# Designs tried in a protein design run: designed miniproteins, single chains. Part 11

Each design is a single chain, and the fold is of that chain. pLDDT is the mean over its residues in the fold that is shown.

## One batch from the design tools (miniprotein)

Design m354
Fold by ESMFold2-Fast:
Structure m354 (fold): chain A 98 residues (1-98)
Amino acid sequence: MSKEELANEVLEKLKATPRFKDVSERVSKPLAYFLSGLYLNDYSDIDKYAERLGLGKAITTMILQSYVHNNYDLKKALSLLGPVPEDVEFMIDTIEEL
């Protein structure tokens, strides 16, 4: 499965979930690609997705280091920024189940 295939499957499942139907594609799309890239160790264009999410280079580097330090646990890596939002947690759970 490619990064693009995984990200698009995550987005389809998010949109199919009534609780998340109104989540902005401006946020969900770059986030799905960012998380899918981390999970698959495909870091191509990761800076572009991070920029669209409002993350600077320092924060992006910290997330990447946190991901490795937490044995590739996406929820723990992102908890560095505070509590993980429900839509983000859903995307991570979806990635880990695929």
Scores: mean pLDDT 83

Design m355
Fold by ESMFold2-Fast:
Structure m355 (fold): chain A 61 residues (1-61)
Amino acid sequence: SDTARAGEAAARSGTGAGAAASGYEAFKHGVDQEKELGYLGALAGRAGDAAAGAEYAKMAG
């Protein structure tokens, strides 16, 4: 929960792909991977964080 929340916050602010990746690890345990990656990718896009967006794409692939 804390990791997932931290990942969301990082994605929204564009703080760092590493923190976002940790949040994603928590999310994927409870929900479909594609849904989490879509959600995090949208947050990263709104924050203008291309690096975080690329990290989510790697996780999807």
Scores: mean pLDDT 57

Design m356
Fold by ESMFold2-Fast:
Structure m356 (fold): chain A 84 residues (1-84)
Amino acid sequence: NAEELIKKAKEYEKKGDEAFSRGDYETAVKNYEKALELYAKSGHPDYVKLALPTIKKLSEAYEKAGKKALANMLKQTYENFSRL
């Protein structure tokens, strides 16, 4: 159900946070990407708002991993949706 997928998304976000804190930005990216996939898959009416912190974190992880174009795209996505 939606709640279980959101819970699993938060678990992947935590794994991403742990990887990011130790400087493993590639692993952080993979875990944040999986968290966003699970938020979207949940079908929750507010999944975009729920995913905003993860979108911001993934943008930062992309920047640290040298994926500047992807980081800039997600920064724009975060700014657009954070105004809603």
Scores: mean pLDDT 85

Design m357
Fold by ESMFold2-Fast:
Structure m357 (fold): chain A 62 residues (1-62)
Amino acid sequence: SAAEYASIKTLVDSLRDLPREQRLHMLLGLLDLPLSLAAELAKLPDEQWADFLYRAYVAARA
């Protein structure tokens, strides 16, 4: 949903001051997503993280 996407985007933006590696692990933990996704997330530009995380979040809850 738009509200869930907005929440995830806000979360990504709120952690921007953390080192990239710490930021991706914290995002996965906060969204209760598998740490195995860290390698895939790390390959993406930061601006694509919210979209990737939203799709993973929806898929995990299906």
Scores: mean pLDDT 83

Design m358
Fold by ESMFold2-Fast:
Parts: structure tokens; sequence; C-alpha cells
Structure m358 (fold): chain A 64 residues (1-64)
């Protein structure tokens, strides 16, 4: 089973450190929790809309 950290590392997001910090601040510790987030919540924390959309979409695909 893939951890949230393994997922972020596998996808090679350009701002992975910023994404990890934001996810921790929101209490997100799993792919399922990440998939239930909104793009606007991530953008409000400083992640770009494009990156937020990709992260959420990829997380939902991995849970399928």
Amino acid sequence: HMTLEEFLAEKGYGTVDAAKAVLKSLGINSLEELANMTVEELVARGISKEMAEKIIKDAKEKLK
C-alpha cells in the first residue's frame, strides 16, 4: 500500500516540499484524505491551482 510520501515522490511534483508542508498543516496523512480535498483549499495555502488539480486527480486515480 502506497503512503502519501511515496505517492508525492513517485509523481515527481516540482514543488513537493511545499505540497508536503501544506498537506501536514491540513492534517492530511493519506491518499484517501488527499483525494477528498478541494483545489481551493490547497490554493489558499500557497499551492498553484495547476499543481493542486494534478495532485488531487492523481490521488483519486491511485485510489481506484
Scores: mean pLDDT 70

Design m359
Fold by ESMFold2-Fast:
Structure m359 (fold): chain A 61 residues (1-61)
Amino acid sequence: SSLFETLKRFALEGIRGAKSIEQAKEALDKLLAILRSEGFSEEQIQELRDAALEEIEKLEK
């Protein structure tokens, strides 16, 4: 898979395995900042963010 697909999958797996919702949100913020600095498109960043936020929402139940 592409680097973006690998990072997206890693982010979602990390969220599901996070010790807390707060840790998951903090890790997501750091990952999004890295993706922006590496020159990923805003469309790709938004796609990853939306998928990650959906997983975090499931943990907030």
Scores: mean pLDDT 79

Design m360
Fold by ESMFold2-Fast:
Structure m360 (fold): chain A 93 residues (1-93)
Amino acid sequence: MYIPDKKEAEELLAQVKAERDEILANFHGPAELRPKLEEYIDLVEKALKALINGDIETALEYFRKALLVLLEAQNAANPNPEEYARALELIEK
């Protein structure tokens, strides 16, 4: 299991912020999925900020929430109930 150090987390946060504008500008999917994409990026930024502060438990919780939002967006775009249920079990346990 790879946990970034503080400097690496800061670099990743800067990259995520830069990529946020590019990803949103290039998003040509259904309008309903754009808010979920924005929520996913926001949760990743919160997770990285928690890592920078040394709060690993909070960071992992935000990463888990980000994965849930990503799964919901994928299920909305291309529904696969069995795959969604399996992935949900793996994230929540």
Scores: mean pLDDT 69

Design m361
Fold by ESMFold2-Fast:
Structure m361 (fold): chain A 87 residues (1-87)
Amino acid sequence: AEEAERAAIEALTDAAVEEFGVPEEEAREGAEKAMEAARLAAREDPEGLREALAAEREAAAKEKNPKLKAATLKAIEAAELLLREAE
């Protein structure tokens, strides 16, 4: 899970920098906070996180920007691994 989380953080950071012009340090902090929120949700509200990940996967399937799509899919993969560890 840690390797998948790191890959998701890197992909989210790169997407925020390249697509939205967010400074790299702020983008990385945001990505790290998003993954920490997913970790907490996996422990405290696993059903809510499962529903959120299903909705995100449907949204990712419709995403036309390949970098945003790839970053979203990596984040979903990392969050799904966090759910499996919490179960």
Scores: mean pLDDT 82

Design m362
Fold by ESMFold2-Fast:
Order: C-alpha cells, then structure tokens, then sequence
Structure m362 (fold): chain A 95 residues (1-95)
C-alpha cells in the first residue's frame, strides 16, 4: 500500500515534468503528446484519490494528504491549461 502510493507519486511527478516540457516547447506537432500526458495525469489522479482513502483508513494520514495534494496540483494544471486555450482562441478571432 505505502510502496504503491510512493510509486504512483513518482510516476505522477514524471508526467508533470513531461507536461511542462511539452507545454514550454510551443511546438504544435507535440499537441497530441501533450494531450496524452494530460489524460494519463487525469487517470492517475483518480487512482491516487482512491488510494488516499485506503491509506487514511489504514492510518497513513500524512501519505494520504500527500496524494490529495498531488491531485489538487493536477486539477490546478488542468484549469490553467483550459484558461490559456480560451485566451488563445479569443486572440485568434481578434487577429
């Protein structure tokens, strides 16, 4: 359970780093890769949320909080990405 949580957190950090690198490149050819990474992060966040509940029930409160904090980070990244897309679409219509 604890080892499973640590492994999933490590995978999540790798995916966030990859998402950042892809976003920073601003290469349109990498858009499908970016979407794939974001989809993997979303799926992972669901698994982490479920695992956090199991860890809390087992008395691993600190680790459960770390998993929930990671889920919050993924949600924040998604919100920012959606907002930037909206702004880009609006600018394209004005230019």
Amino acid sequence: LVAEAEALLARGEELIDRAYALAQSRDPSLTPEYQQVMDELLQLSVELDRLAARLEAAGHLDLAQRLRAFVDRVNAIRYTSDKLREIGDQLDKEL
Scores: mean pLDDT 74

Design m363
Fold by ESMFold2-Fast:
Structure m363 (fold): chain A 87 residues (1-87)
Amino acid sequence: DPKKKRIEEEVKKIREFFEGKSFHDYLRELAKKEKLKSGEETIGKLLRELKSLGVSLEGLDAYLKETGTVDESVLELLERFAEAAGL
């Protein structure tokens, strides 16, 4: 199934992008490194970087669900931001 293989490839790219860090740890470090003042700015920057790697909403959703990294409400917000970012 080409769609399933694409999602698996995107999940692998996300894992490599986070360098083995959790989603929350990556966001915290990204905010410090880039001196970002809000969670929205940090999430927006992350989503733009993931889009440049060819990651879709389905790949991001699959990664977050596999890792148990965020609750459903945070996942829904991330999906909305990703859609607005053109993922």
Scores: mean pLDDT 71

Design m364
Fold by ESMFold2-Fast:
Structure m364 (fold): chain A 117 residues (1-117)
Amino acid sequence: SSMEKKKLLEKRAKSVKEGIEDGVEAAKNGEKSPAAEMGVVIKEILEYFRKELGYDEEKIETVLAAIGYILQLVPYEELDEELKEAVEEIRKFLKELAEKGNEAAKLLVDLIEAMKE
C-alpha cells in the first residue's frame, strides 16, 4: 500500500541520515576514512537539493531513501518512478563532484551504474 511504502521510505531515510551523521562526526574528528568522506558528500547532496532545487522534506525523504538504495545496490528496475528520478538527479550532482576529484562521489556514481546492469 502507499502507506506501507511511505513507512519503508521513512525507515530507510532515517537509517541513511544516522549513517551520514556518523560519517560527518568522524570527519570532524580528523578521520579521513571512506565513511567520513561519504557522509560529507551525502550531506552536500541534501543541502544542494534543499537549497538550490527547493525540495521539501517529503522529497528529501525520497532522496535519502534513493541514497540508501544506491548504497545497497538494489536493482534499478525495482525502483518506482519517484526513486528513479531521485537517483538520476543525485547522479547529475555527483558527476560534477567526481570530475573535481571527489572519490566518494565517484564511488556513488559507479554504484548507480552498477544498479543499472
Scores: mean pLDDT 77

Design m365
Fold by ESMFold2-Fast:
Structure m365 (fold): chain A 94 residues (1-94)
Amino acid sequence: SELEKIREELKKVGTDEKKIEELVEKVKKILEKLKKGETEFDEEERLVLALYLSIVDPEAFVEFVVELLRELGFPPEEIEEAVAELKAVLAKRK
């Protein structure tokens, strides 16, 4: 169900079918890592996970971004500003 939602949203923005299937396979691999309790992701895996969450679970996406910014050492006030901007961007995509 969630993977079909990704395909539908990417198709709506004109993404090439080959690229959609490539991205879906990367999402499946990342979800399998999460199911196994793995918490360490490389930069590409983090971007793919962020894209996945932004489509299927916007609230979890915001939480993911908050945790990432915290790990990168951003102060709380800058995280709050980034979250407000992110929520505005997500609202425009409706």
Scores: mean pLDDT 75

Design m366
Fold by ESMFold2-Fast:
Structure m366 (fold): chain A 96 residues (1-96)
Amino acid sequence: MEELEKLAAKLYLPIGRPSDTDEEVEKRIKEVEEALKNAVKTSVLGKTKSTWMLVAYFRTEQEFEEGLEVLLSIARKEGVNVFVEKDGRTTVVTPR
């Protein structure tokens, strides 16, 4: 209860690819979850594996900033954007 009330931000990463096998998508999910151990929770959204979005939830500003850096590194390699939901606002962050 208290942990959820202290959520600083949510991060969204496009994780599914049309060309990926089930094993490749599952491996990527595990790799990202392992890298985001400081996240309170992770979940996956989408109708098909090619449209799946990974959602990570953070309690503190520091954990959010660290998680964003990790996801931006992954997003840069994958050629996708990260979506940030913070203080009731959703923004798109393009990796540099």
Scores: mean pLDDT 72

Design m367
Fold by ESMFold2-Fast:
Structure m367 (fold): chain A 97 residues (1-97)
Amino acid sequence: SDPLVDPSAVTDEEIREAIRKMVESIAKAKNLSDEEVQELIDAILNRDFDRLRELLEKNNLHLGIVEGFENVSKDETLFRKSMQATKVVLEEKEKEK
């Protein structure tokens, strides 16, 4: 049951929190430093996909993440909805443990 998320109801703080949770999840798997985590969050928040590619290559991370963000970033509504859905999934996974 996927309730329809109203993208206009998604705040910038919720987007920022969703991105942070996603990057922190990746950092746990790849042993990234706090500085590298913050640089990834800032690149995604600013939609600086050139910087995001540089950071992912530097840390030997999969570049498919950039392609996903670039595709959804062309539609503000889709981007916000995708970030909101990611936050919900990550929060639910934490509760299932």
Scores: mean pLDDT 64

Design m368
Fold by ESMFold2-Fast:
Structure m368 (fold): chain A 97 residues (1-97)
Amino acid sequence: AVDDDPVLRLMQKADEALKNGDYDTAAEYLREAMKAAGGIVPLFAMALVNALKKSGKIDEAKKVEEEYLADVRANPRLPAEAKASLIRFIEKVLEEL
């Protein structure tokens, strides 16, 4: 809707960095995109965890996933079934990190 959306610009930069294997740069853009969005965005959190995992920053990836889990648990706008499914998925990702 806006020609100059900072979230979309940061997402595009993150996608290009991921495509080029620049996982550290991608992680920085994804963190900034979530700040610009005003909170945790599921797609960005998942991409950030993957970027951190590929750069060998496993402890940071776990921390981001734990923050995402806390956000999902605290979100009153998520339907109960969707919340339960997301929590199970996030817990599985944490077990595999």
Scores: mean pLDDT 81

Design m369
Fold by ESMFold2-Fast:
Structure m369 (fold): chain A 92 residues (1-92)
Amino acid sequence: MKPEQPPVIKAIVDFLLEEGLITEEEAEEMAESSEKLNETLRRIGKELYEEGREDLIEKLATIAADELAKINDYSEKEKEAAKKTIIDIMKE
């Protein structure tokens, strides 16, 4: 029985798979562990930043923040704060 992924993790994983930034194996690991999710996001963010692909970093952060806002009923300000936090994590 496959546990249903949290919507925010699913949205992030689906985006990264669609853009070819992760493998299906990495996607499964990200669903399994918050540590692996953060580790993989930092690695991808660093690679994208180094390649000058800030557009993909912004897009990923927007997708994640949108899903978090739906779950937590965030204000527009809180949603922007979440997006900034995700970008900061990805750039480290």
Scores: mean pLDDT 73

Design m370
Fold by ESMFold2-Fast:
Structure m370 (fold): chain A 50 residues (1-50)
Amino acid sequence: MKHYLVEVTLGAMRVRTVVEAESEEDAIERAAKKYNVPKSRVRVVREVDA
């Protein structure tokens, strides 16, 4: 598995967090579900080495 730094838009704020996923698409799906937001609110910033 890989770690991805993602940016999540929560209302007027943007939060960056690291999610563990198999791919960028999987990271977007997992972050969207975790924060209960649509995928359009999540963006992959980069892959990070843990």
Scores: mean pLDDT 80

Design m371
Fold by ESMFold2-Fast:
Structure m371 (fold): chain A 88 residues (1-88)
Amino acid sequence: MRVTVELLDADGRVLGRAETPEELADLVERAHAAGLDISAAVRLEGDVPEEQRDAVVEAARELGRRVAAGDSEGAREAFGKLLEAVAA
């Protein structure tokens, strides 16, 4: 399954897309340094097995919280956990 995270500004415009935790951390750091209010949209390509859905949803919500806080390292860690939840 492919996981992409879109970084959005306050108006919902896509500032960038990340396919790795490192790319997401870089995008969050740059947007936060620029003083932008940011959010994340998680895009999953493929079906998540029913038994994994709750874990994937919770991981995606944690990622969103870290991005909104401008926490680049937390966003990196949260994306890693999301990838683990999707792979389980």
Scores: mean pLDDT 82

Design m372
Fold by ESMFold2-Fast:
Structure m372 (fold): chain A 80 residues (1-80)
Amino acid sequence: SHLEQGEAYRAQAERYEAEGRRAEAAGDLKTAASHYRQAAGYYFQAAQHYMAAGDVAAAEEALRKAGELSARRRELEQQL
């Protein structure tokens, strides 16, 4: 279902976000930026499936996360 697919993409996004946060804490900005790019992409995919399932709140949260991580990725890339 679209809900199950949205949850699967959100879980994937959360794993990449966690790895990105760990890399950033370690000072590995290139790895952090790469993981944040992957996480943002998966949050965007989750949002599409949540919207198709009618779960507007979950879609809005996923889009907020995607935007936040995309912005952080751009900030880190400017430091490289």
Scores: mean pLDDT 91

Design m373
Fold by ESMFold2-Fast:
Structure m373 (fold): chain A 97 residues (1-97)
Amino acid sequence: TPAIVRDLLEALKRYPDKSLSPEQAREAIEALWKGYLTGDVKEGEERVEEIVKNGTDDPERAARQIERLEELLEDAGGMTPAELADRVAEAVREIEA
């Protein structure tokens, strides 16, 4: 859902020097979705913060990831959580290339 991408964007904006690997981006989306499904929103948020804090110090890449995820937010409404995790990981991989 768009809310999951929005929550990831908020976490990334809180740590603007941190860029994620494609695997970290997938894990973050999965953690947020699990929190949403179980009602353990705080646990999902804590896991995402942990993932983002373990990111690479690369402010330019981090800014590019935020920009690409903001673009994805417009298309996220029709996606399943699995499709969203795939699209987010792919977007991050494209930035690395």
Scores: mean pLDDT 80

Design m374
Fold by ESMFold2-Fast:
Structure m374 (fold): chain A 55 residues (1-55)
Amino acid sequence: MHIAEVTNFNSGEKRLVETEVNAKKLTLLVEKPDGTAVVKNEETGEEYTLKLTEV
């Protein structure tokens, strides 16, 4: 379990979320209707589809 700062909610808002990805900063690209989100790792540029749990 890792805690990451996710940006790009509501015009650049930031939230802390629990994720399986070992990343400190993620950018939200798309929120899906099934409750998952597509996020991008700001350091590596890799994209992930994750269920985000807010801390």
Scores: mean pLDDT 73

Design m375
Fold by ESMFold2-Fast:
Structure m375 (fold): chain A 69 residues (1-69)
Amino acid sequence: HMAREVARAALELLEKDPSLSVADAIYRAGMRLGLTPREIAEIGTYILKKAGSSDDEKVLEALRELAAE
């Protein structure tokens, strides 16, 4: 559930400011949702594993997939 909420919030942040890195958007989304730095790191790791890459484009695809769940 939290990974989906983080993905949705991160995509909203990227829509408002396309100059944000995907990693920054994930971190800011987690903070806005009241998550701890540890929880944000765990969710970030999950998203990176789903993406299979740390490349912004691949991570962005993983965020869109999670948001659609």
Scores: mean pLDDT 82

Design m376
Fold by ESMFold2-Fast:
Structure m376 (fold): chain A 59 residues (1-59)
Amino acid sequence: STVEDLLKNPRVPSSNPEANRLFEEVGVLETILSESPPTPQLEARLAAARARLLEVANS
């Protein structure tokens, strides 16, 4: 599954607490980046959280 599919049609709560935490973190970071000036640090954090969410959700 893609991160976009997970964000659009999430099965929450997941039995995996790390996946639930990362899903929430991605949502918060995407909201911040849509409403605030983007920074490389925030963009890197979002990219890392998305990659980790995809890894954990597909494991």
Scores: mean pLDDT 72

Design m377
Fold by ESMFold2-Fast:
Structure m377 (fold): chain A 113 residues (1-113)
Amino acid sequence: SPLEEFERRLRELEERIEKLLAELEANKDTDPQKSLAIAEELVELARELLRLVEEAVRAGLLTREMLERALKALSEAYNALAELAKRYPEMQPLRDEIAAILQRVQDLAAEAM
């Protein structure tokens, strides 16, 4: 079903974000350039997650569970980049991009639910 397809896509994005967050944690103290590349990839996944939520809203298929899972994944990515931004100012634009995506997901949910 279309709902099962959105749930599968969400699960795949959650798994990819979790993997990148683990890689970021492993590299954050030893490889700033690799950490920046991982952070940029996290922002791309956050954009894909926003697109998924926008599509689910348009289809009338956004559930509270899907929203809570999306917000959790985005919040974890935001927190990781916010911590890095304290040491690496170049992470600030990436942190701010995820913050904007978080706000947009919350706004879409408020309009649809």
Scores: mean pLDDT 90

Design m378
Fold by ESMFold2-Fast:
Structure m378 (fold): chain A 70 residues (1-70)
Amino acid sequence: EVEEIMKKMRELLENIRANKDNRAAVISYATELGLLAMELREKKASEDVMQEANKIMKEAAAVIKESAAA
């Protein structure tokens, strides 16, 4: 359950990195990533899991920023 969500979050981060030049795809994947992070909070995931999820979100945000800067 929580492990499956974390797996999907990691896959979405890799998709964001792979599609760095496609703004629409990056925004779509980032939206899904945010929804999964919310689901982890709803499921009361451990602090350790939430720290990893936050790190993934931070890395995704960095890719989005770099993509926007061209």
Scores: mean pLDDT 79

Design m379
Fold by ESMFold2-Fast:
Structure m379 (fold): chain A 73 residues (1-73)
Amino acid sequence: SIIENLQSDDPNVQFNAFIELLNSDEYTEQQKKNAAYALATSDNEDLKNLLKNYLNTEDIDPEIKEILEEALA
C-alpha cells in the first residue's frame, strides 16, 4: 500500500509512494501535506535529493511546494 511504502527503508520506494499519494484522490490535502513534511524532515540524504529534484517540476501543488522548500532548506 502507499502508506506502507511511505515507511519503507528504501528512499526510492518512499519517494514513489509519495508521488502516488499526491496523485491519488483517496487522500486528503492534509494527509498529503503531512507526508511531505515527514519525508522532507527525514535523516535520509538520498530521499532529500529526490525531493529537491521533484521541486523542479512545474505542476506541484503550491502548499506541498512550500512545505518541501521550507523543510529542505
Scores: mean pLDDT 85

Design m380
Fold by ESMFold2-Fast:
Structure m380 (fold): chain A 70 residues (1-70)
Amino acid sequence: MEKVKRELVELAERAAREAVDRYVAENPGSLSEEEKEAAVKEAAERAAAMALALVDAGRAEEARRLLLEA
């Protein structure tokens, strides 16, 4: 389980980064570099918490799918 949880946290971080990068591309100048990094951290923490809750419920594959769709 530790390996699966680590994988999901890494996917959540990547998904958060991609989402924030997309937002910045659509809204140029809306975020400073510091605000961008803060947004990535917050989004990654929320996504990881959701994914880990799904794993605890026996829904690990659904957690992976949701993170990959981001």
Scores: mean pLDDT 77

Design m381
Fold by ESMFold2-Fast:
Formats: sequence, structure tokens, C-alpha cells
Structure m381 (fold): chain A 87 residues (1-87)
Amino acid sequence: MPTLEELRAKLEEIEKQMPEVEEEVKKLEEEGMSEEEKEQFRKTLEFFRLLGELLEAGVPVEELRRILAEPDPDERLARMRELVARL
């Protein structure tokens, strides 16, 4: 299983790439992405932001694993939002 240190290192790489990903999403929206594709990209960006906030706050890996085990991305995001709101 990835260690907290490995997760943090991956998060730093993701955070460095986030501005580029957001700009890419904007370009794809201008190029005529479907509403479903736009929604999926927005959810993906929100997922990584929330994951970053939880990791920086030092949320236990066991609690993160429970959230990440949720197969429904909408339910997963809802749980992550609720957890971030408790910080």
C-alpha cells in the first residue's frame, strides 16, 4: 500500500499540474465538449483538490482509504466534501 510519504509526493506532483489541467479543461469547453464530459472533468478536478486538502490536514490514511473505496464518484466527492468541512 502507498505510504503517507508516497501519497504526499504524488499529491505535490498533482498540485504542480493542476493549473495546467484547469487551463486544458477550459480549452476543451471552448472546443465543444459535451456537458457530460465537462461535468466529469469538473468532478475530477474537485476530487484532486479535496484529496489535497485532506492530505495536508493530516487525515489518517485509513479514513482516506474508506472514502477512496467508494465506487460511486458522486458519493465519494460528497464524503470528501463532508470531511473537508469538518477541518
Scores: mean pLDDT 71

Design m382
Fold by ESMFold2-Fast:
Structure m382 (fold): chain A 64 residues (1-64)
Amino acid sequence: MVEVIVKRVKNNEEAKKLVEEARKEYGDSLGVGAGKTEEEAAKNAREAALLGGKKVGLGGVVEK
């Protein structure tokens, strides 16, 4: 099973920074997804991780 982490961010720049930090921690094991809700972000992150053979999914939700 893949581990899924969901983060809320206020803008795309913050999202990019979180992805960079997560890649430093998880490296090649990271799949990334985004959504309008935490549920969509988690689903997209899980799918990205599974399709890429990754162990961790990071889902981003941009608040507006």
Scores: mean pLDDT 76

Design m383
Fold by ESMFold2-Fast:
Structure m383 (fold): chain A 58 residues (1-58)
Amino acid sequence: MLLAKALHEVIATSEEYLSLEKGAVAEVLEDGPGPFVKVRYKGKVGKVLKSEVELEEV
């Protein structure tokens, strides 16, 4: 299972992006072809920039 850990607080700038608190660990649903990953965190689904998270395979 692929996880995304927020390196710092991430603030969504539009409806398609997801806000994450610093150190939040989200489940990766889809590793997109661009600079974003699709994640689920606390029942919410959205895109997060790959540069803002650490991806970990478990």
Scores: mean pLDDT 79

Design m384
Fold by ESMFold2-Fast:
Structure m384 (fold): chain A 89 residues (1-89)
Amino acid sequence: KQGLITLAGTLASNLIGTMLAAGAPQDLVDQITEELVRALDLIEDGGDVEEVRRYMERATELAETVGPEIGKLARSTGETLVNLQESIS
């Protein structure tokens, strides 16, 4: 359980770091970070998988405005986070 939560946090941090390295605007990174934090809180608390999916969908929509490569990374991150939540719920 604890290892899966740590992995989820690492994946979210990697997405944020990649967006910053790609020159994404700070305001956009902050918005995506808010959605990621909400998804991570739900994973830590054993919350609803569909709510994690909704937060990750919003994060992906925002990430796609940075570029198609960042959008793909956000989508892959979201799929992994949903799968991790299913594994620990």
Scores: mean pLDDT 79

Design m385
Fold by ESMFold2-Fast:
Structure m385 (fold): chain A 68 residues (1-68)
Amino acid sequence: SNPYSALVFVDASADLEALRAVPGVTSAVPLPSLNAVAVRLEAPSEAELDATIAAVRALAPDATVLKF
């Protein structure tokens, strides 16, 4: 089955190591031209994806979330 996924944009000042340590974060990539970090999330269930989003928001409260 396809995993649940999201792309989250956070501020460029975000702690990349802390973001990458969150369970369900598959990548955290700086985007210098946008002053942002693109954080890719994947989880086997919607509830687990929502928990990962909440953990990312705890590190970066102004995060913009795009669910797929």
Scores: mean pLDDT 83

Design m386
Fold by ESMFold2-Fast:
Order: sequence, then C-alpha cells, then structure tokens
Structure m386 (fold): chain A 87 residues (1-87)
Amino acid sequence: SDERRQKALEEAKKELERITGKSIEELRERIGLDFLQALVHVLEQYHLGMPKSSVLWALEQVRRQAERAGNREAVEVVEKLKEYVEK
C-alpha cells in the first residue's frame, strides 16, 4: 500500500547514481550512511511533489551539515544535486 513512495524511493536512488556516476554502495562508503540517507530522502520528497524551493532549502541544510562535518565529498554531491534540481 506504499507503491507511490516505493517508486519515488527507487527514482531517488537512480537519480543519485546517475548524477554522481557512483553506485549507492560506493556513495555510502564515500559520504557515509547518514548523508546518503538524507540525500535519498530529499530526492524522494522531490518526486512526491515537494516544491523546488523546499528541496533546494533542504539540500542547503545537508550541505552545511556536511561542511561542518568536514565531509568534502558529501558537499560535492549536494552541489551536483542542487544544480540538477535548479534545471
């Protein structure tokens, strides 16, 4: 009974892999599980109809957390996602 959410989750994962050129497993190793889950969740919400402005705001919050954590690769992934969403 969660077909729409499951489809949005699958699309979010595929988009993240397409945008970064990396598998979900490789992203998990490079940016960590917490940032991976946060980014997948934001893209899932985007596919469920979250407004572009809200998606960009959420991505900026993740970027700031990654910068504070010293996770440069997570910052780079967020910047690619912001560019993709702004298209």
Scores: mean pLDDT 87

Design m387
Fold by ESMFold2-Fast:
Structure m387 (fold): chain A 62 residues (1-62)
Amino acid sequence: AEKAIKEAEEAAKRARELGLHGAYAAGGSGVQEGREMLKKGDEKGAAEAARAGFEAAKSLGA
């Protein structure tokens, strides 16, 4: 979970630096949802949410 969230954070950061607002929003949403799920103890859900955000950000150019 932590690794997936970190990867999504890196993708969101890269998207922001590149001015890719859609990719930044996608990556950031994955990070936010993943962190919320971790607080609830859902490590699997957190990893899936972070990974989805990461993949969306990458597909949008991050």
Scores: mean pLDDT 79

Design m388
Fold by ESMFold2-Fast:
Structure m388 (fold): chain A 96 residues (1-96)
Amino acid sequence: SDEDRVLVRPNPELLAILREQGETRETMTLGEVLYLLIRYAEDQGLIERDPETGRAIIHLKGTRLGELLGVDSLDTTDHDALRERILRNTEVVEVP
């Protein structure tokens, strides 16, 4: 997928969240950012799972990640919405 090919540099606020997950690099793939943010949300107890449907919602209202992404909640299956909001907080590293 494009997430495995797009190399990004997170802004300082996003990078601070990623560093709490043990990330030391300044650039990484978009897919790696997505993975680390889902892990952050799990570690912070922000994910609510419906036991009947398996659907998961990330509750972001009043959180540092929610302020950064500008959203109160995200559906974990809506990868397009999550990707778009992450890209607003990154610089795409262009190879000259």
Scores: mean pLDDT 79

